# Designed miniproteins, single chains, continued (3), part 23

Each design is a single chain, and the fold is of that chain. pLDDT is the mean over its residues in the fold that is shown.

## One batch from the design tools (miniprotein)

Design m8818
Fold by ESMFold2-Fast:
Structure m8818 (fold): chain A 81 residues (1-81)
Amino acid sequence: SAEEAIALAKEALDLAAEADKLLKEGKYDEAIEKAKKALELGRKALELADTREAVALAIGAILKAIGVLYEAALKLGKKPP
């Protein structure tokens, strides 16, 4: 499951990076959708993670996704997650 966890964590990091780019472009709804997917994959990766590398990647993706969700929510006047 280590290889699966790392693969999911990397996909989550890529989605979180895309969400951050959309956020900087003012595309808040699109940023939220990408960040939600990143958070879901990051959480799944963390559940499967049994190595320090996989845990670190998964946590990194989760934190980045949460950051995007918080900033986007604030800019839309919504309650942050």
Scores: mean pLDDT 85

Design m8819
Fold by ESMFold2-Fast:
Structure m8819 (fold): chain A 87 residues (1-87)
Amino acid sequence: GAEEARRLGEEGRRLGREGRGGEGGRLAAEGAQLALEVKPPSAEGARAALEGGLAAVRVATGEEVPVAIAGALAGIGALFDAGAESG
């Protein structure tokens, strides 16, 4: 659930600090997917996981942000907006 997604994001950041940003980004993306697959979807958990992966990629690549990660963050924002409307 959300806690597992957050843990994966935190591990992604740790991998980034170790110079393994690609692995950290992948792990955080998996955490975000996991958070979105639970019922109800955890937009907060998915965001936390992706933010961890983004930090890992920035450490590894010198601040380049993949378009796919930016798109995923926008999608999570839409989920927060939908949740605010419907409960």
Scores: mean pLDDT 60

Design m8820
Fold by ESMFold2-Fast:
Structure m8820 (fold): chain A 88 residues (1-88)
Amino acid sequence: SRAALANVLRRLIQADTNGDGTVDLQTAVQVVNNDTSLSDDQKQRIIRRMQMRADADGRVRLSDVARTVARVLGVSDSTGLRIMRQLR
């Protein structure tokens, strides 16, 4: 659902404390695991994809996470990115 996507993305944007469009992987994993609107299967799929996209410093791009969460929730990548931009 778009509401579930917006809730996850809002918390991930809040975790971007330096505003650079990236989040620490462990912090992003914690946000996803603590989300009550996501199923355990959805959480596992999102976390695995975030782990695969983490850089050498252990950070993930919010745009990559937005696309991943959108795909897992059955929403288009473009819709995920649009919602992320609207929440900023």
Scores: mean pLDDT 82

Design m8821
Fold by ESMFold2-Fast:
Structure m8821 (fold): chain A 120 residues (1-120)
Amino acid sequence: MVKLVESGGGTFAEGSSLTLTAQVSGVDFSKATLSWLRQTDKTPFEVVARIGPDGSTWYDDRYKGRFTISADFSKRTLYLDMKNLKVEDTAVYYAAVETTVDGRTMLFIGEGTEVTVVAA
């Protein structure tokens, strides 16, 4: 069974930086795509960033250059390094694993961690 446990959320000042962490179990990192998703009152899940099993990365243009996704396969840990925080970065952030089971793409999503960014 795939499990994702996110941490690192909280309340942060605009212009600060933080790193979100997700512990991932029950999946082979060499065969899965890992993602960070976000959700707000205005949107369902939006993809922030992805990292493939080959280490290739993708970012939504809104976050490109400010956010960095990385994974430590030995520690089974997914990271999102968030720099120069804006009030608009306020959301619940979810770690996700996308893998193929029996020819079907399956998405497993964690419970999320809340990030609130406040103006200074």
Scores: mean pLDDT 85

Design m8822
Fold by ESMFold2-Fast:
Structure m8822 (fold): chain A 67 residues (1-67)
Amino acid sequence: MELDKELLKRIAEAAKNGDFDTAVLASAVGLAVARNLGDQENAEKYRRILDAKTPEEMAKAAEEAIK
């Protein structure tokens, strides 16, 4: 749980800084880890982030996932 919050914060920060590639990679890793652990709630959060079309949308999705 705490590790997911930290990863989501880093994803949001990377997206805000225009580092879309890092935000996408971090989100994909988070999704893979969540799926491996059977954490369906966090897997859905990372999936929604990956569905974003722009860095701005990705940052918003990551910030919403933290809440």
Scores: mean pLDDT 79

Design m8823
Fold by ESMFold2-Fast:
Structure m8823 (fold): chain A 59 residues (1-59)
Amino acid sequence: SLSPVVSRALQYLYLERVDLAVAVLKENPEHVEEFFREARKVLPPSYDPLLEEIRRRLE
């Protein structure tokens, strides 16, 4: 099942609120792998630049 943290981060990504998605994932590093796995399953390729921006900001 999808964790509440991952669900929230995905909602922020749908709203193009990259800053908020990054903030949630930084506070919950154990959910980062689940987030990227689930995002790749549900989001179209047009979201890839936003996913790569989130990845860069989590470093």
Scores: mean pLDDT 85

Design m8824
Fold by ESMFold2-Fast:
Structure m8824 (fold): chain A 57 residues (1-57)
Amino acid sequence: SAAEAAAAGGAAGAAGARAGGNTHYSMQLPKAISDAGGTGAAADAGARAGQAAGNEA
């Protein structure tokens, strides 16, 4: 249950990061998203935040 919550939180975080990173950064400043490591880095950050939230829950 705790592990399932952490996995769900991570997945939700990753999805959010992808949406935010791709939609906002790619439309406004493509070079910035490339320099930041692209959607992968944003997804990782979101996944870690989601996992942390899941661990707290």
Scores: mean pLDDT 55

Design m8825
Fold by ESMFold2-Fast:
Structure m8825 (fold): chain A 99 residues (1-99)
Amino acid sequence: SLIEELEKKVKENPDDAETLTLLAGALYEAGRYEEAAEYARKAIEIAGEDNADALTVLGAALFGLGRYEEAREYLERALAADPDNIAARAQLARLEAAM
């Protein structure tokens, strides 16, 4: 599976922010929200707070966990880093509809 391949890559290079972000996204799609949030946070620690993709995955995972206030914070930070990030805009719209 994609998750197994990405987990192997993370074990070989644990500081690859791009691979960590991809793994977080794949875990999010699988409904594994707590793990998705953990790997997204690691990606942000490595690549910095301007990583809109990692911030978006973290916000989406937190939304999946019912942590709406934290989810909103990270999605707004993703849009501050990249105002045209379509995934962040879509996730924020979903969050606002659920609140």
Scores: mean pLDDT 88

Design m8826
Fold by ESMFold2-Fast:
Structure m8826 (fold): chain A 78 residues (1-78)
Amino acid sequence: MPPSDEEVNEGMGLILLGVGNLLFKKGEYEEAAELYRKAAELAPSLKAEALKNVAKALEKLGKKEEAEKYREEAKEAE
């Protein structure tokens, strides 16, 4: 059975989260936040986790107000 578009999008979202986590560990917070946002947009099942990770990356960049907005969006996505 071919994977559904939803399964393909979830798989891509997992890859984006993984690469984002690698970039975050390297201190590349801006790039990590971009990949986390893409993961959240592509895979609804991962949205809450991805948005929490965007918030963490933004906090590391000193963008506290933006980070708080992403934390609230993550709550709504759960």
Scores: mean pLDDT 81

Design m8827
Fold by ESMFold2-Fast:
Formats: C-alpha cells, structure tokens, sequence
Structure m8827 (fold): chain A 82 residues (1-82)
C-alpha cells in the first residue's frame, strides 16, 4: 500500500467514525474523529472527504453550543467544495 492509499483509507475511516458518533450523539468523539479525518484527507489531497469531515466538525460544534466555531467550519467546508 502506498502512503497516499494509506492516507486516503485512514481519512475515510475517521470520517465514518465521526459520522457514526455524531449520529449517536457523542459530539466530543465526533469532533475528535472529524479532526483526524480532516488532517488525513488534507495530507491525501482528498477535498471531498475533507469537506465532508469539516461539515461533521461544524455540526459537532453546533451541538456542543459553539455557534462561532460551527459557522467557521461550515464556511471552510463550502470553500473546499467551491
């Protein structure tokens, strides 16, 4: 497995964990895994996973009561999607 393939798989896996924890209402875990998904997607050059993970992170912040951080990450996700 190449480094890029590893990063893509890890980004996807962390994104799925973030989405699952968000669905379960574990917003702290959703935030942790979304941050990892963003990091690995960025290293892999995967803008699709990066944008999706940024949206999960924004929603997790919103559920935790941090509206300013939620808005920031939502705008960043839109910018990545163009």
Amino acid sequence: MSEKQRLLLEAGAYYLFAAIYLLLGDYEKAKEYAEKAIEYAEKAGDDVTKAAALEILAEAYEKLGDEEEAKKYREKAEEVRK
Scores: mean pLDDT 86

Design m8828
Fold by ESMFold2-Fast:
Structure m8828 (fold): chain A 59 residues (1-59)
Amino acid sequence: SMSEIAKLEEQKKGLEEELEKVEQEISKETDPRKKARLLARATVLKGEIYYLDKLIEKL
C-alpha cells in the first residue's frame, strides 16, 4: 500500500541523514579506535539503506 511505501521511504531518509552525519564525523575524527567504530556504523547504515531500497522496489 502507499502508506507502507511512504513509511519505508521515511525510514530510509532517516538512515541516509544519519549516514551523512556519521561520514562527516569520520572526516573529522583523529582517534583510530573511534574512527573504526564510525566506519563500522557507516557500513551497517549502508546495508540497511540498500535493503530498504530493494524492499521498496518490490512494493
Scores: mean pLDDT 88

Design m8829
Fold by ESMFold2-Fast:
Structure m8829 (fold): chain A 62 residues (1-62)
Amino acid sequence: MSREELDREVEEALLLMNYAIAKRAGDYETAIKYLEQMLERFPDSPLAEHYRKELEELRKKL
């Protein structure tokens, strides 16, 4: 694997971690922001459909 691919995976993992922390804290506005950043930076991610689904569900809670 290239260093570029590894760095990309780490960035996505950090955003996902921050999203999970915000969601657990009940900060849905911040959680939504991190989901949007993941979709913007990693549109081809295997998890992209999961991010879109979570984004829709969290928006319903606001």
Scores: mean pLDDT 79

Design m8830
Fold by ESMFold2-Fast:
Structure m8830 (fold): chain A 63 residues (1-63)
Amino acid sequence: SPLDEIERLAYREAKRLMAEGKTPEEALRHAIDLAVDVGKSLGITPEEAVEAARRAAQRAIEE
């Protein structure tokens, strides 16, 4: 689903940024911004995109 694609994208972005030395907070911020931007093109609301990005970033931090 489009929401699953947004979660996957946000997870990868958060992992990449943390690998580059960004803090978890910075990685979450960027993952949210990316998810909202891409989500608009896929018909996902900003609220759904933010929640998807938060879930994905939390998984990226824990894994």
Scores: mean pLDDT 84

Design m8831
Fold by ESMFold2-Fast:
Structure m8831 (fold): chain A 99 residues (1-99)
Amino acid sequence: SLEELLERAEELIRKAEELIKEGKVEEALELLEEALELLEEALERAEELTEEQRERLRELLERVIKLAMEALKKAENLEEILRAIAIILRAIGLLFDLE
């Protein structure tokens, strides 16, 4: 369900935030990438979203961007830098698709 997709994405985003605080950038980026897949699936059903769910999706996408930027600051190698940038760009794209 849409509610389950949003709830799962929020859980992954929360775990990614803790991993970033611990300096576990690679693991955090993996969770943010998984969260984006779930948010993208939710956006494919955007016409079925309630106004509350649409706002929640927007907030989660903004949190992904902020966390990916924090991961970028802590990135130890070029691979982590490029993955963080890719996450930021993808999340921004989904925000534009949302409105």
Scores: mean pLDDT 88

Design m8833
Fold by ESMFold2-Fast:
Structure m8833 (fold): chain A 60 residues (1-60)
Amino acid sequence: AMAERYAELGAEKGREIGKQWAEDQGLSPEEIQKLADEFAERGRRVGENAPAGLAWARAQ
């Protein structure tokens, strides 16, 4: 489904952003992993809702 694809993309992007941000803060490897996982989960939720959001935006 489209929502599942965007959820996966959102999770990937979120993980990368969280990892980069945590590294920039000089956090430990364990903290980097935790934040990457948290950002991945957030990105996944954003991705799951992206099809509805895009449909709304395109209707403007």
Scores: mean pLDDT 75

Design m8834
Fold by ESMFold2-Fast:
Structure m8834 (fold): chain A 55 residues (1-55)
Amino acid sequence: MEQEIADLFRRAAEGDPEAAERLAKVLESLGHPMTPEQVRRLAENARAARADAAA
């Protein structure tokens, strides 16, 4: 496991869609592939959580 994975996961959770996409590609390299739909859902959930926290 790499430090980059932890960073990407944290950024994705903070609402960074680019980090979510990069995380999916890294996970695929490690044998844990993620579908584009799952990446999209993570990005949407991260953004929704951020908007909800702001409201």
Scores: mean pLDDT 67

Design m8835
Fold by ESMFold2-Fast:
Structure m8835 (fold): chain A 89 residues (1-89)
Amino acid sequence: MEEEKRKEEGEKLMEKGNEAFLKKDYEEAIKYYEEAIKAYESDPLAQGQAYFNLGLAYEKLNDLEKAKKAFEEAGRAFDEAARREEAER
């Protein structure tokens, strides 16, 4: 129940982040993506998508070190999601 509600919260945060990104408000987009990552703590696939979008926002701000870290975390989250998919019943 709490996990599912957190996923819905994460989806709303991702929508707000994407809206901010489209408006070129990259600092606001980063804040929403970071909150979405927290909401998706039990959903590696969704967390990976949030990290990927976080990386794109940092690239737009020319913060290449933070962008690189965000993309690395996205890759790790996607690897974990793939691993769970193979192991799930």
Scores: mean pLDDT 83

Design m8836
Fold by ESMFold2-Fast:
Structure m8836 (fold): chain A 69 residues (1-69)
Amino acid sequence: MVEEYRARLAEDPNDAEAWFRLGEALAAEGRLAEARRYYHRAFQLYTAAGDKEGAARALKRLAELSASV
């Protein structure tokens, strides 16, 4: 799965879904700083594409990772 999304990004670096999915994989591994970068990139790409659902999903993940009190 992770390798598939990495390959998709090598072909199309604007694949918002691939950025989002790699962010999920990184978060599952505890690599939270990298996951945050990937979710942020996914959010930017979803927003540029007008994908409100994708943008909302990325923002939710970023909020979960930030843990700002």
Scores: mean pLDDT 80

Design m8837
Fold by ESMFold2-Fast:
Parts: sequence; C-alpha cells; structure tokens
Structure m8837 (fold): chain A 86 residues (1-86)
Amino acid sequence: MKVVIRVRNGSEELKELFKKMAEEYRKKGYKVTIKEEGNELTIVIEGASVPEAIGIALRGIGWGLDGLKVEVTIEGDTLTINIDAS
C-alpha cells in the first residue's frame, strides 16, 4: 500500500515534523520520497501493509487536527492525506 501526505501552507515547524516522520519510515526500510515545491510538501511512503498505512495516516491526521483542514482519500492501493494549514 502507498501513503501520500500533502501539506499545503505549512509552517517550517509542521514541515519539519512531517519530514522527520518520513525519515523514521525510511529508516524502517520503506521507500520514501520527499518533494517540496513552493508552498507544498509531498511525502510518498511505499511498501506499507494495510495496518501500517492506517498507522501512518492516523499520525498525519493527529498533527492536522490541531486547527488544520484535513482530507483523507482511499483509492485502490493508495491512501492520500491532504493537509491545509492556511
């Protein structure tokens, strides 16, 4: 399963938290891609089982619940989390 996390208009602190999480999953042997383009940070984590993907999503949602707009979509083998800090 593939987990995609998109953070728009995030503070530097929020972006660093997500980057740190991505590096933790890379250390666990996941294929992790980090892209920062303009005001958007995109993290892609590949090779997760369904329970692992849910755990990654819950961590991302937890950070987003602190006053941020969060949208979660599941399509096929991809779980996408969109976070807007504006």
Scores: mean pLDDT 76

Design m8838
Fold by ESMFold2-Fast:
Structure m8838 (fold): chain A 96 residues (1-96)
Amino acid sequence: MAVGVGIAGLSEEEAEELAKKYEEKGLFAVISKGKVTAVGIGGLSREEAEALAAEYRAQGLPAAIAEGPSAAVAAAKALELALELAGESTEEPVSV
């Protein structure tokens, strides 16, 4: 299965920059823009996902890791978990 990381509480600019960075590496990225802006990234290794989540948690931002049958599903699940941690809930995954 693919591993993904979701990070919430970013500015829209930071979210777009992070998504672009990982898309340039050939990974899947999705951005949710609402009351809280969040990014989901899929196709990471477990080690990369844990490192990325730890980096943003150290900055005081909610970050979550999820697994799915594809990079897109892993990214969407991780995004939803990060938004829930930020006090937002989504009924359906959103993408850019």
Scores: mean pLDDT 79

Design m8839
Fold by ESMFold2-Fast:
Structure m8839 (fold): chain A 72 residues (1-72)
Amino acid sequence: MAEAEKTLAEMIEKEREALRAAGVPEEVIELRAEAMRLAAEAQRARDAGDLERAEALAEKARELALRAQELL
């Protein structure tokens, strides 16, 4: 678990650096990073058998991704 979370954090940081280099606004970068974290939490909830929590987390991730898209 901790190692998987560390790997996710490294992937998020690499994407954040790439998006900053491309001139994407910091607000959009942060929304995308949060959406990725929530999607990973949703997958962990599914793996644990908590389907209701998994769906709620996945929905929140989708909402943040849409908000990021609206700011572009």
Scores: mean pLDDT 80

Design m8840
Fold by ESMFold2-Fast:
Structure m8840 (fold): chain A 73 residues (1-73)
Amino acid sequence: KEEFLKLYEEVKELGQKVIEKLEKEGKIDEAQKIGKEIQEKLLEALEYEENGDYEKALELLKEAKKELEKKLK
């Protein structure tokens, strides 16, 4: 569970950084879209974790983290 919580917080933090970057660039619509996508993935990961599908929850968060890291480059 600790791995899930750590990864969940990492995704939230990376998401916030991506949103801030897009907002500074004047890409408000893209920031809004990314915010929704992150929120949806975080909720989906929580559903998997709550249902005991811990491996799928981790996979989803790892995928989200990788995508967000690409956007920060």
Scores: mean pLDDT 82

Design m8841
Fold by ESMFold2-Fast:
Structure m8841 (fold): chain A 69 residues (1-69)
Amino acid sequence: MTEEEIERMKKTVAELEKIRQSNGDEAAERKAEELIRTGDPADRLEAEVWLAFQEIRRAIDKLVEERKK
């Protein structure tokens, strides 16, 4: 990966996280899906990774909740 590609991916993650914090998870997920459909390969890959992390986070939260019983 080039340095420009890495900076671009960092910018994409920061934008998605800002949307999530300001407008909620659904708005950020919609933006990530848009990037997957219309973005270049680097933006698409980073958006897919970000979405996978959100899904893992939700799964971990559910497992922690079950263990508290």
Scores: mean pLDDT 75

Design m8842
Fold by ESMFold2-Fast:
Structure m8842 (fold): chain A 60 residues (1-60)
Amino acid sequence: SLVEQGRRLMGEGMEAFKAGDYKRAAELFRQAAELYRAAGDDGLADGAEALAKRAEQLAK
């Protein structure tokens, strides 16, 4: 499902974030947000977008 795909991308994004690869983490979190939104899960999408914004800020 789209939610399962989003959850996998969130996991990969968290691993990238823990490794300090904030650019990669932001990309993965944004992809997860798109999948969650397409699935109709706005709550999960908003959460993934918030994590992407945090990662983007740390990447600069």
Scores: mean pLDDT 89

Design m8843
Fold by ESMFold2-Fast:
Structure m8843 (fold): chain A 58 residues (1-58)
Amino acid sequence: SHSPEGEAIDYIIKNVPAEKTKEVFDILSKDVSAEEKLKELKKLIPELNEKVDELLKK
């Protein structure tokens, strides 16, 4: 979807370091809300947090 949460997740998928790709997919496969997934993704890849937060504010 074109929700801010969906855009943030798409950004993370496109910019994740190769070494963390499996961990990202593990989080995305969880049966939890997009907000919960984003919280865990932000902990896993803190280097992307600034741009993720910008996407969530639009």
Scores: mean pLDDT 80

Design m8844
Fold by ESMFold2-Fast:
Structure m8844 (fold): chain A 107 residues (1-107)
Amino acid sequence: AAQAAFDAASATIKGILASLSAEQAAALAKRIAERLSASPVVESASASVDPATGRVSVVARPADGATALEVQDAILEAIEAALSEVRPEAAEAARAAAETMRAAAAT
C-alpha cells in the first residue's frame, strides 16, 4: 500500500515535470538546490530536472546527525515549494503528491 501510494504520487510529479518548458525545468532545478542548501539537515545539494523524461535527480549530502527520513522530507518539501513557484497552477497537485510520498516514507 505504501509503495503503491508513493508510485502514484511520483507519477503525478512526473506528469507535472513533463509539462515544464526547458526554462521552467532549469528554474525548478535551481530553486530545489537553493532550498536544500539552506536546509539545516542538508550539507550540500544539487538538482537537475529533465522534462523529456519527467525526472528530477537530487543529490543531497546529509548534515551531521541528520536521518535519511529528515533528508527525504527536506527534498520533498523543496520540490513542492519550488514547483509552487515555477508552476503555481500545479501547486495543489504537487502538495498532495509530496504529502502522500512523506506519509508512505514514514510507514
Scores: mean pLDDT 76

Design m8845
Fold by ESMFold2-Fast:
Structure m8845 (fold): chain A 63 residues (1-63)
Amino acid sequence: SMEKKLEEIKEKAIKAIEEDPSETVRRVVLHELAEAGVISEEQAKELLSIPDTKELIEKLKSL
């Protein structure tokens, strides 16, 4: 289902950031989440502004 696919994309995003918390991975992953419709462009911009990787992951898990 579409819901399952969006959840899979979200989980892959979280795992990618957990494996590589670099700015490059964070940017790519948040862009993909917005493109897939898991988050809005506004939410992606807000999340990208979070410097603490742990806080970013926590917010992604709470979506």
Scores: mean pLDDT 81

Design m8846
Fold by ESMFold2-Fast:
Structure m8846 (fold): chain A 71 residues (1-71)
Amino acid sequence: GLAELERALREAVEAGELSEETARRILEAVRAGDYEAAQNALVEAVARGELSPETAQRIGRAIKAAHEAGE
């Protein structure tokens, strides 16, 4: 759910792999129910070389879990 996404985003920011601004955009998009915007923000972060493939996969899975939970 949303808590899993918040945790994944926080760990990525603390590891220096993701900016706080990008993490906030992903979280706000999910809270608004705009899962497409959340996935697009994640794809842009990967394209910029911010995220490892492993971290990107975890965040993407958390976005999907939040969508399936209706959050």
Scores: mean pLDDT 80

Design m8847
Fold by ESMFold2-Fast:
Structure m8847 (fold): chain A 84 residues (1-84)
Amino acid sequence: MEPASDEEAAKRILAALERLPEAHETYGLDLEEVLKELIEAAQEAGKAGKEALKKALLEGIERVAEMLGLSEEEKEELLKEAEK
């Protein structure tokens, strides 16, 4: 048994992202570190052909970038990096 399909992993990521604003306020998460981890995870998901997980991680990158107050141009650059 493999440890979750890409669809299951994607659902878990999306559920975590819904709680991310509250977690940032409650626990003081370093959003820049979270952003870096999401980019690296999206690149690895893409290399592994896990499209559902990759899409969830790209959505996460957009949400974290918005929380950091990044511009639309900066968000686009981060998404391009994540798709490499």
Scores: mean pLDDT 75

Design m8848
Fold by ESMFold2-Fast:
Structure m8848 (fold): chain A 98 residues (1-98)
Amino acid sequence: MLEKLIEEYTRKAKEAEEKGDFKEAANWYSKIGYQYFILEDYEKAVEWFLKSAEYYEKAGDYENAARAYRNASVALRKMGDPRAEEYDKKAEELEKKA
């Protein structure tokens, strides 16, 4: 069920990218990251949350980019990965630009 939802969100993200709507693409990438998080595939959740953050930064949406970095940090903590603190700090820096 969740795997089919990831396919749908991936298609929508690609459509948004093709139209140059980086903010909408980032929104779909964030939803993909969340679905992987629910599947407890934290490594892939991090990958998609970081991609979401990158696209929000491209769109100039620093508030949502910060949230995506914080979501990546939560997934990294589930893995015991010390990079969690680095992405929390990056989110804090972006919040100052919002």
Scores: mean pLDDT 87

Design m8849
Fold by ESMFold2-Fast:
Structure m8849 (fold): chain A 65 residues (1-65)
Amino acid sequence: GENRERGEEAARAVAEALEKGRSGEIPVETAVGRALRAIGDLVDALLAARKAGDEESVEYIESLK
């Protein structure tokens, strides 16, 4: 569902920001900012899934750790 998709996109964005920051492709400050924003999106997706009682999306997002 939408919450699962948003959680997946956010988790991917965190991983991508960390990789690009570590490789020097982007400034480390930019990587940290992007990762923090994506973590916020991930938290919001998890909270929305919990509020909706969407246990499958909650389990999926938690598996992305």
Scores: mean pLDDT 79

Design m8850
Fold by ESMFold2-Fast:
Structure m8850 (fold): chain A 55 residues (1-55)
Amino acid sequence: SEELKKKLYEINKEAGDKLEERIAARPQPLTEEEGQRLADEVNEEAKKKIEEFLK
């Protein structure tokens, strides 16, 4: 549905913003492992938001 598309866009945009903020908050240079972990955390949060919306 159109509502689902808009919600997915919002969640993905928020996830991208959170990932950028979390990366910027870490000492540089960021390790590959740390970067993957941050991305996984943000993706898991986004997935939960999508699941909550679909309930």
Scores: mean pLDDT 80

Design m8851
Fold by ESMFold2-Fast:
Structure m8851 (fold): chain A 60 residues (1-60)
Amino acid sequence: MTTLRFTFPNLLSAIAGALIAIGLAPEAEVTLDGNTVTVRGELSPEQEEAIRRALEELAK
């Protein structure tokens, strides 16, 4: 089980990040708590890297 957590500068960026994570890993549990998006699940290395790249870029 993989757990990825990203904190965003504002709520709109966090919502966008959550939607991107859902699109990249629809089987994963995506939780939005304030400005923090948590992605949990059995992620492939490819899915994990894609989520990290997309959400790290968005979290700037």
Scores: mean pLDDT 82

Design m8852
Fold by ESMFold2-Fast:
Structure m8852 (fold): chain A 55 residues (1-55)
Amino acid sequence: MAYAVTVRAPTREQAEEAAELLRAMIEAQGGTVASLVVEVDPSLTKVEVRIERVE
């Protein structure tokens, strides 16, 4: 199974940490990350995650 992952966070560091964790979780379940988008939006108060199955 392949997944598209989008991570939005108020800082690049938070977004990268969340993206790494999500990739590890998906791969642990036997999935693959087909695309990974990391966005920084300083107006956010929390990390936002969107995961979509693409296969």
Scores: mean pLDDT 81

Design m8853
Fold by ESMFold2-Fast:
Structure m8853 (fold): chain A 89 residues (1-89)
Amino acid sequence: SVREEIERLLREALERRAAASPLPAAEREEYVARALERIPELVEEFLRGIKELLEKGETLEELLEEGREALAEGIAAAELGVRLLEAVE
């Protein structure tokens, strides 16, 4: 579902931010856990944003452009997440 896809992208983005943090590993884990608690809220905010854009009559091109950054951040977060897993293994 769209909700599940957005949740996955947000989770990956949060993991990327944690991985890029200069904080010790234990504190990064706490940051990720705290951030994950906000995922349902962030998903609802994102869905509201999409709804508002559509209701304003924004074009699909504009909607795609605004979504591009979030997708790129999700991809980057996934890349850093893999690096973290490789380092911990």
Scores: mean pLDDT 60

Design m8854
Fold by ESMFold2-Fast:
Structure m8854 (fold): chain A 71 residues (1-71)
Amino acid sequence: SKEANEYLKKGVQAWRAGNYEEAADYFEKAADIYEKEGKTEQARNVYLFASWAYKKAGKPEKAKEMEKKAE
């Protein structure tokens, strides 16, 4: 999960900078890796962060995709 943790950090940095589209992309990448590693709860939480970031970026369809993956 080292790679997932690095993407998560980059997502948080992008979010702090107001770069919500970039933050969403990093959160999605981190969540995909956590899910592949069987870290279901971590993946779920990070998919929700990706959903919120996509909503702030004006991408509601991408946000819905992330919400579905969070289940």
Scores: mean pLDDT 88

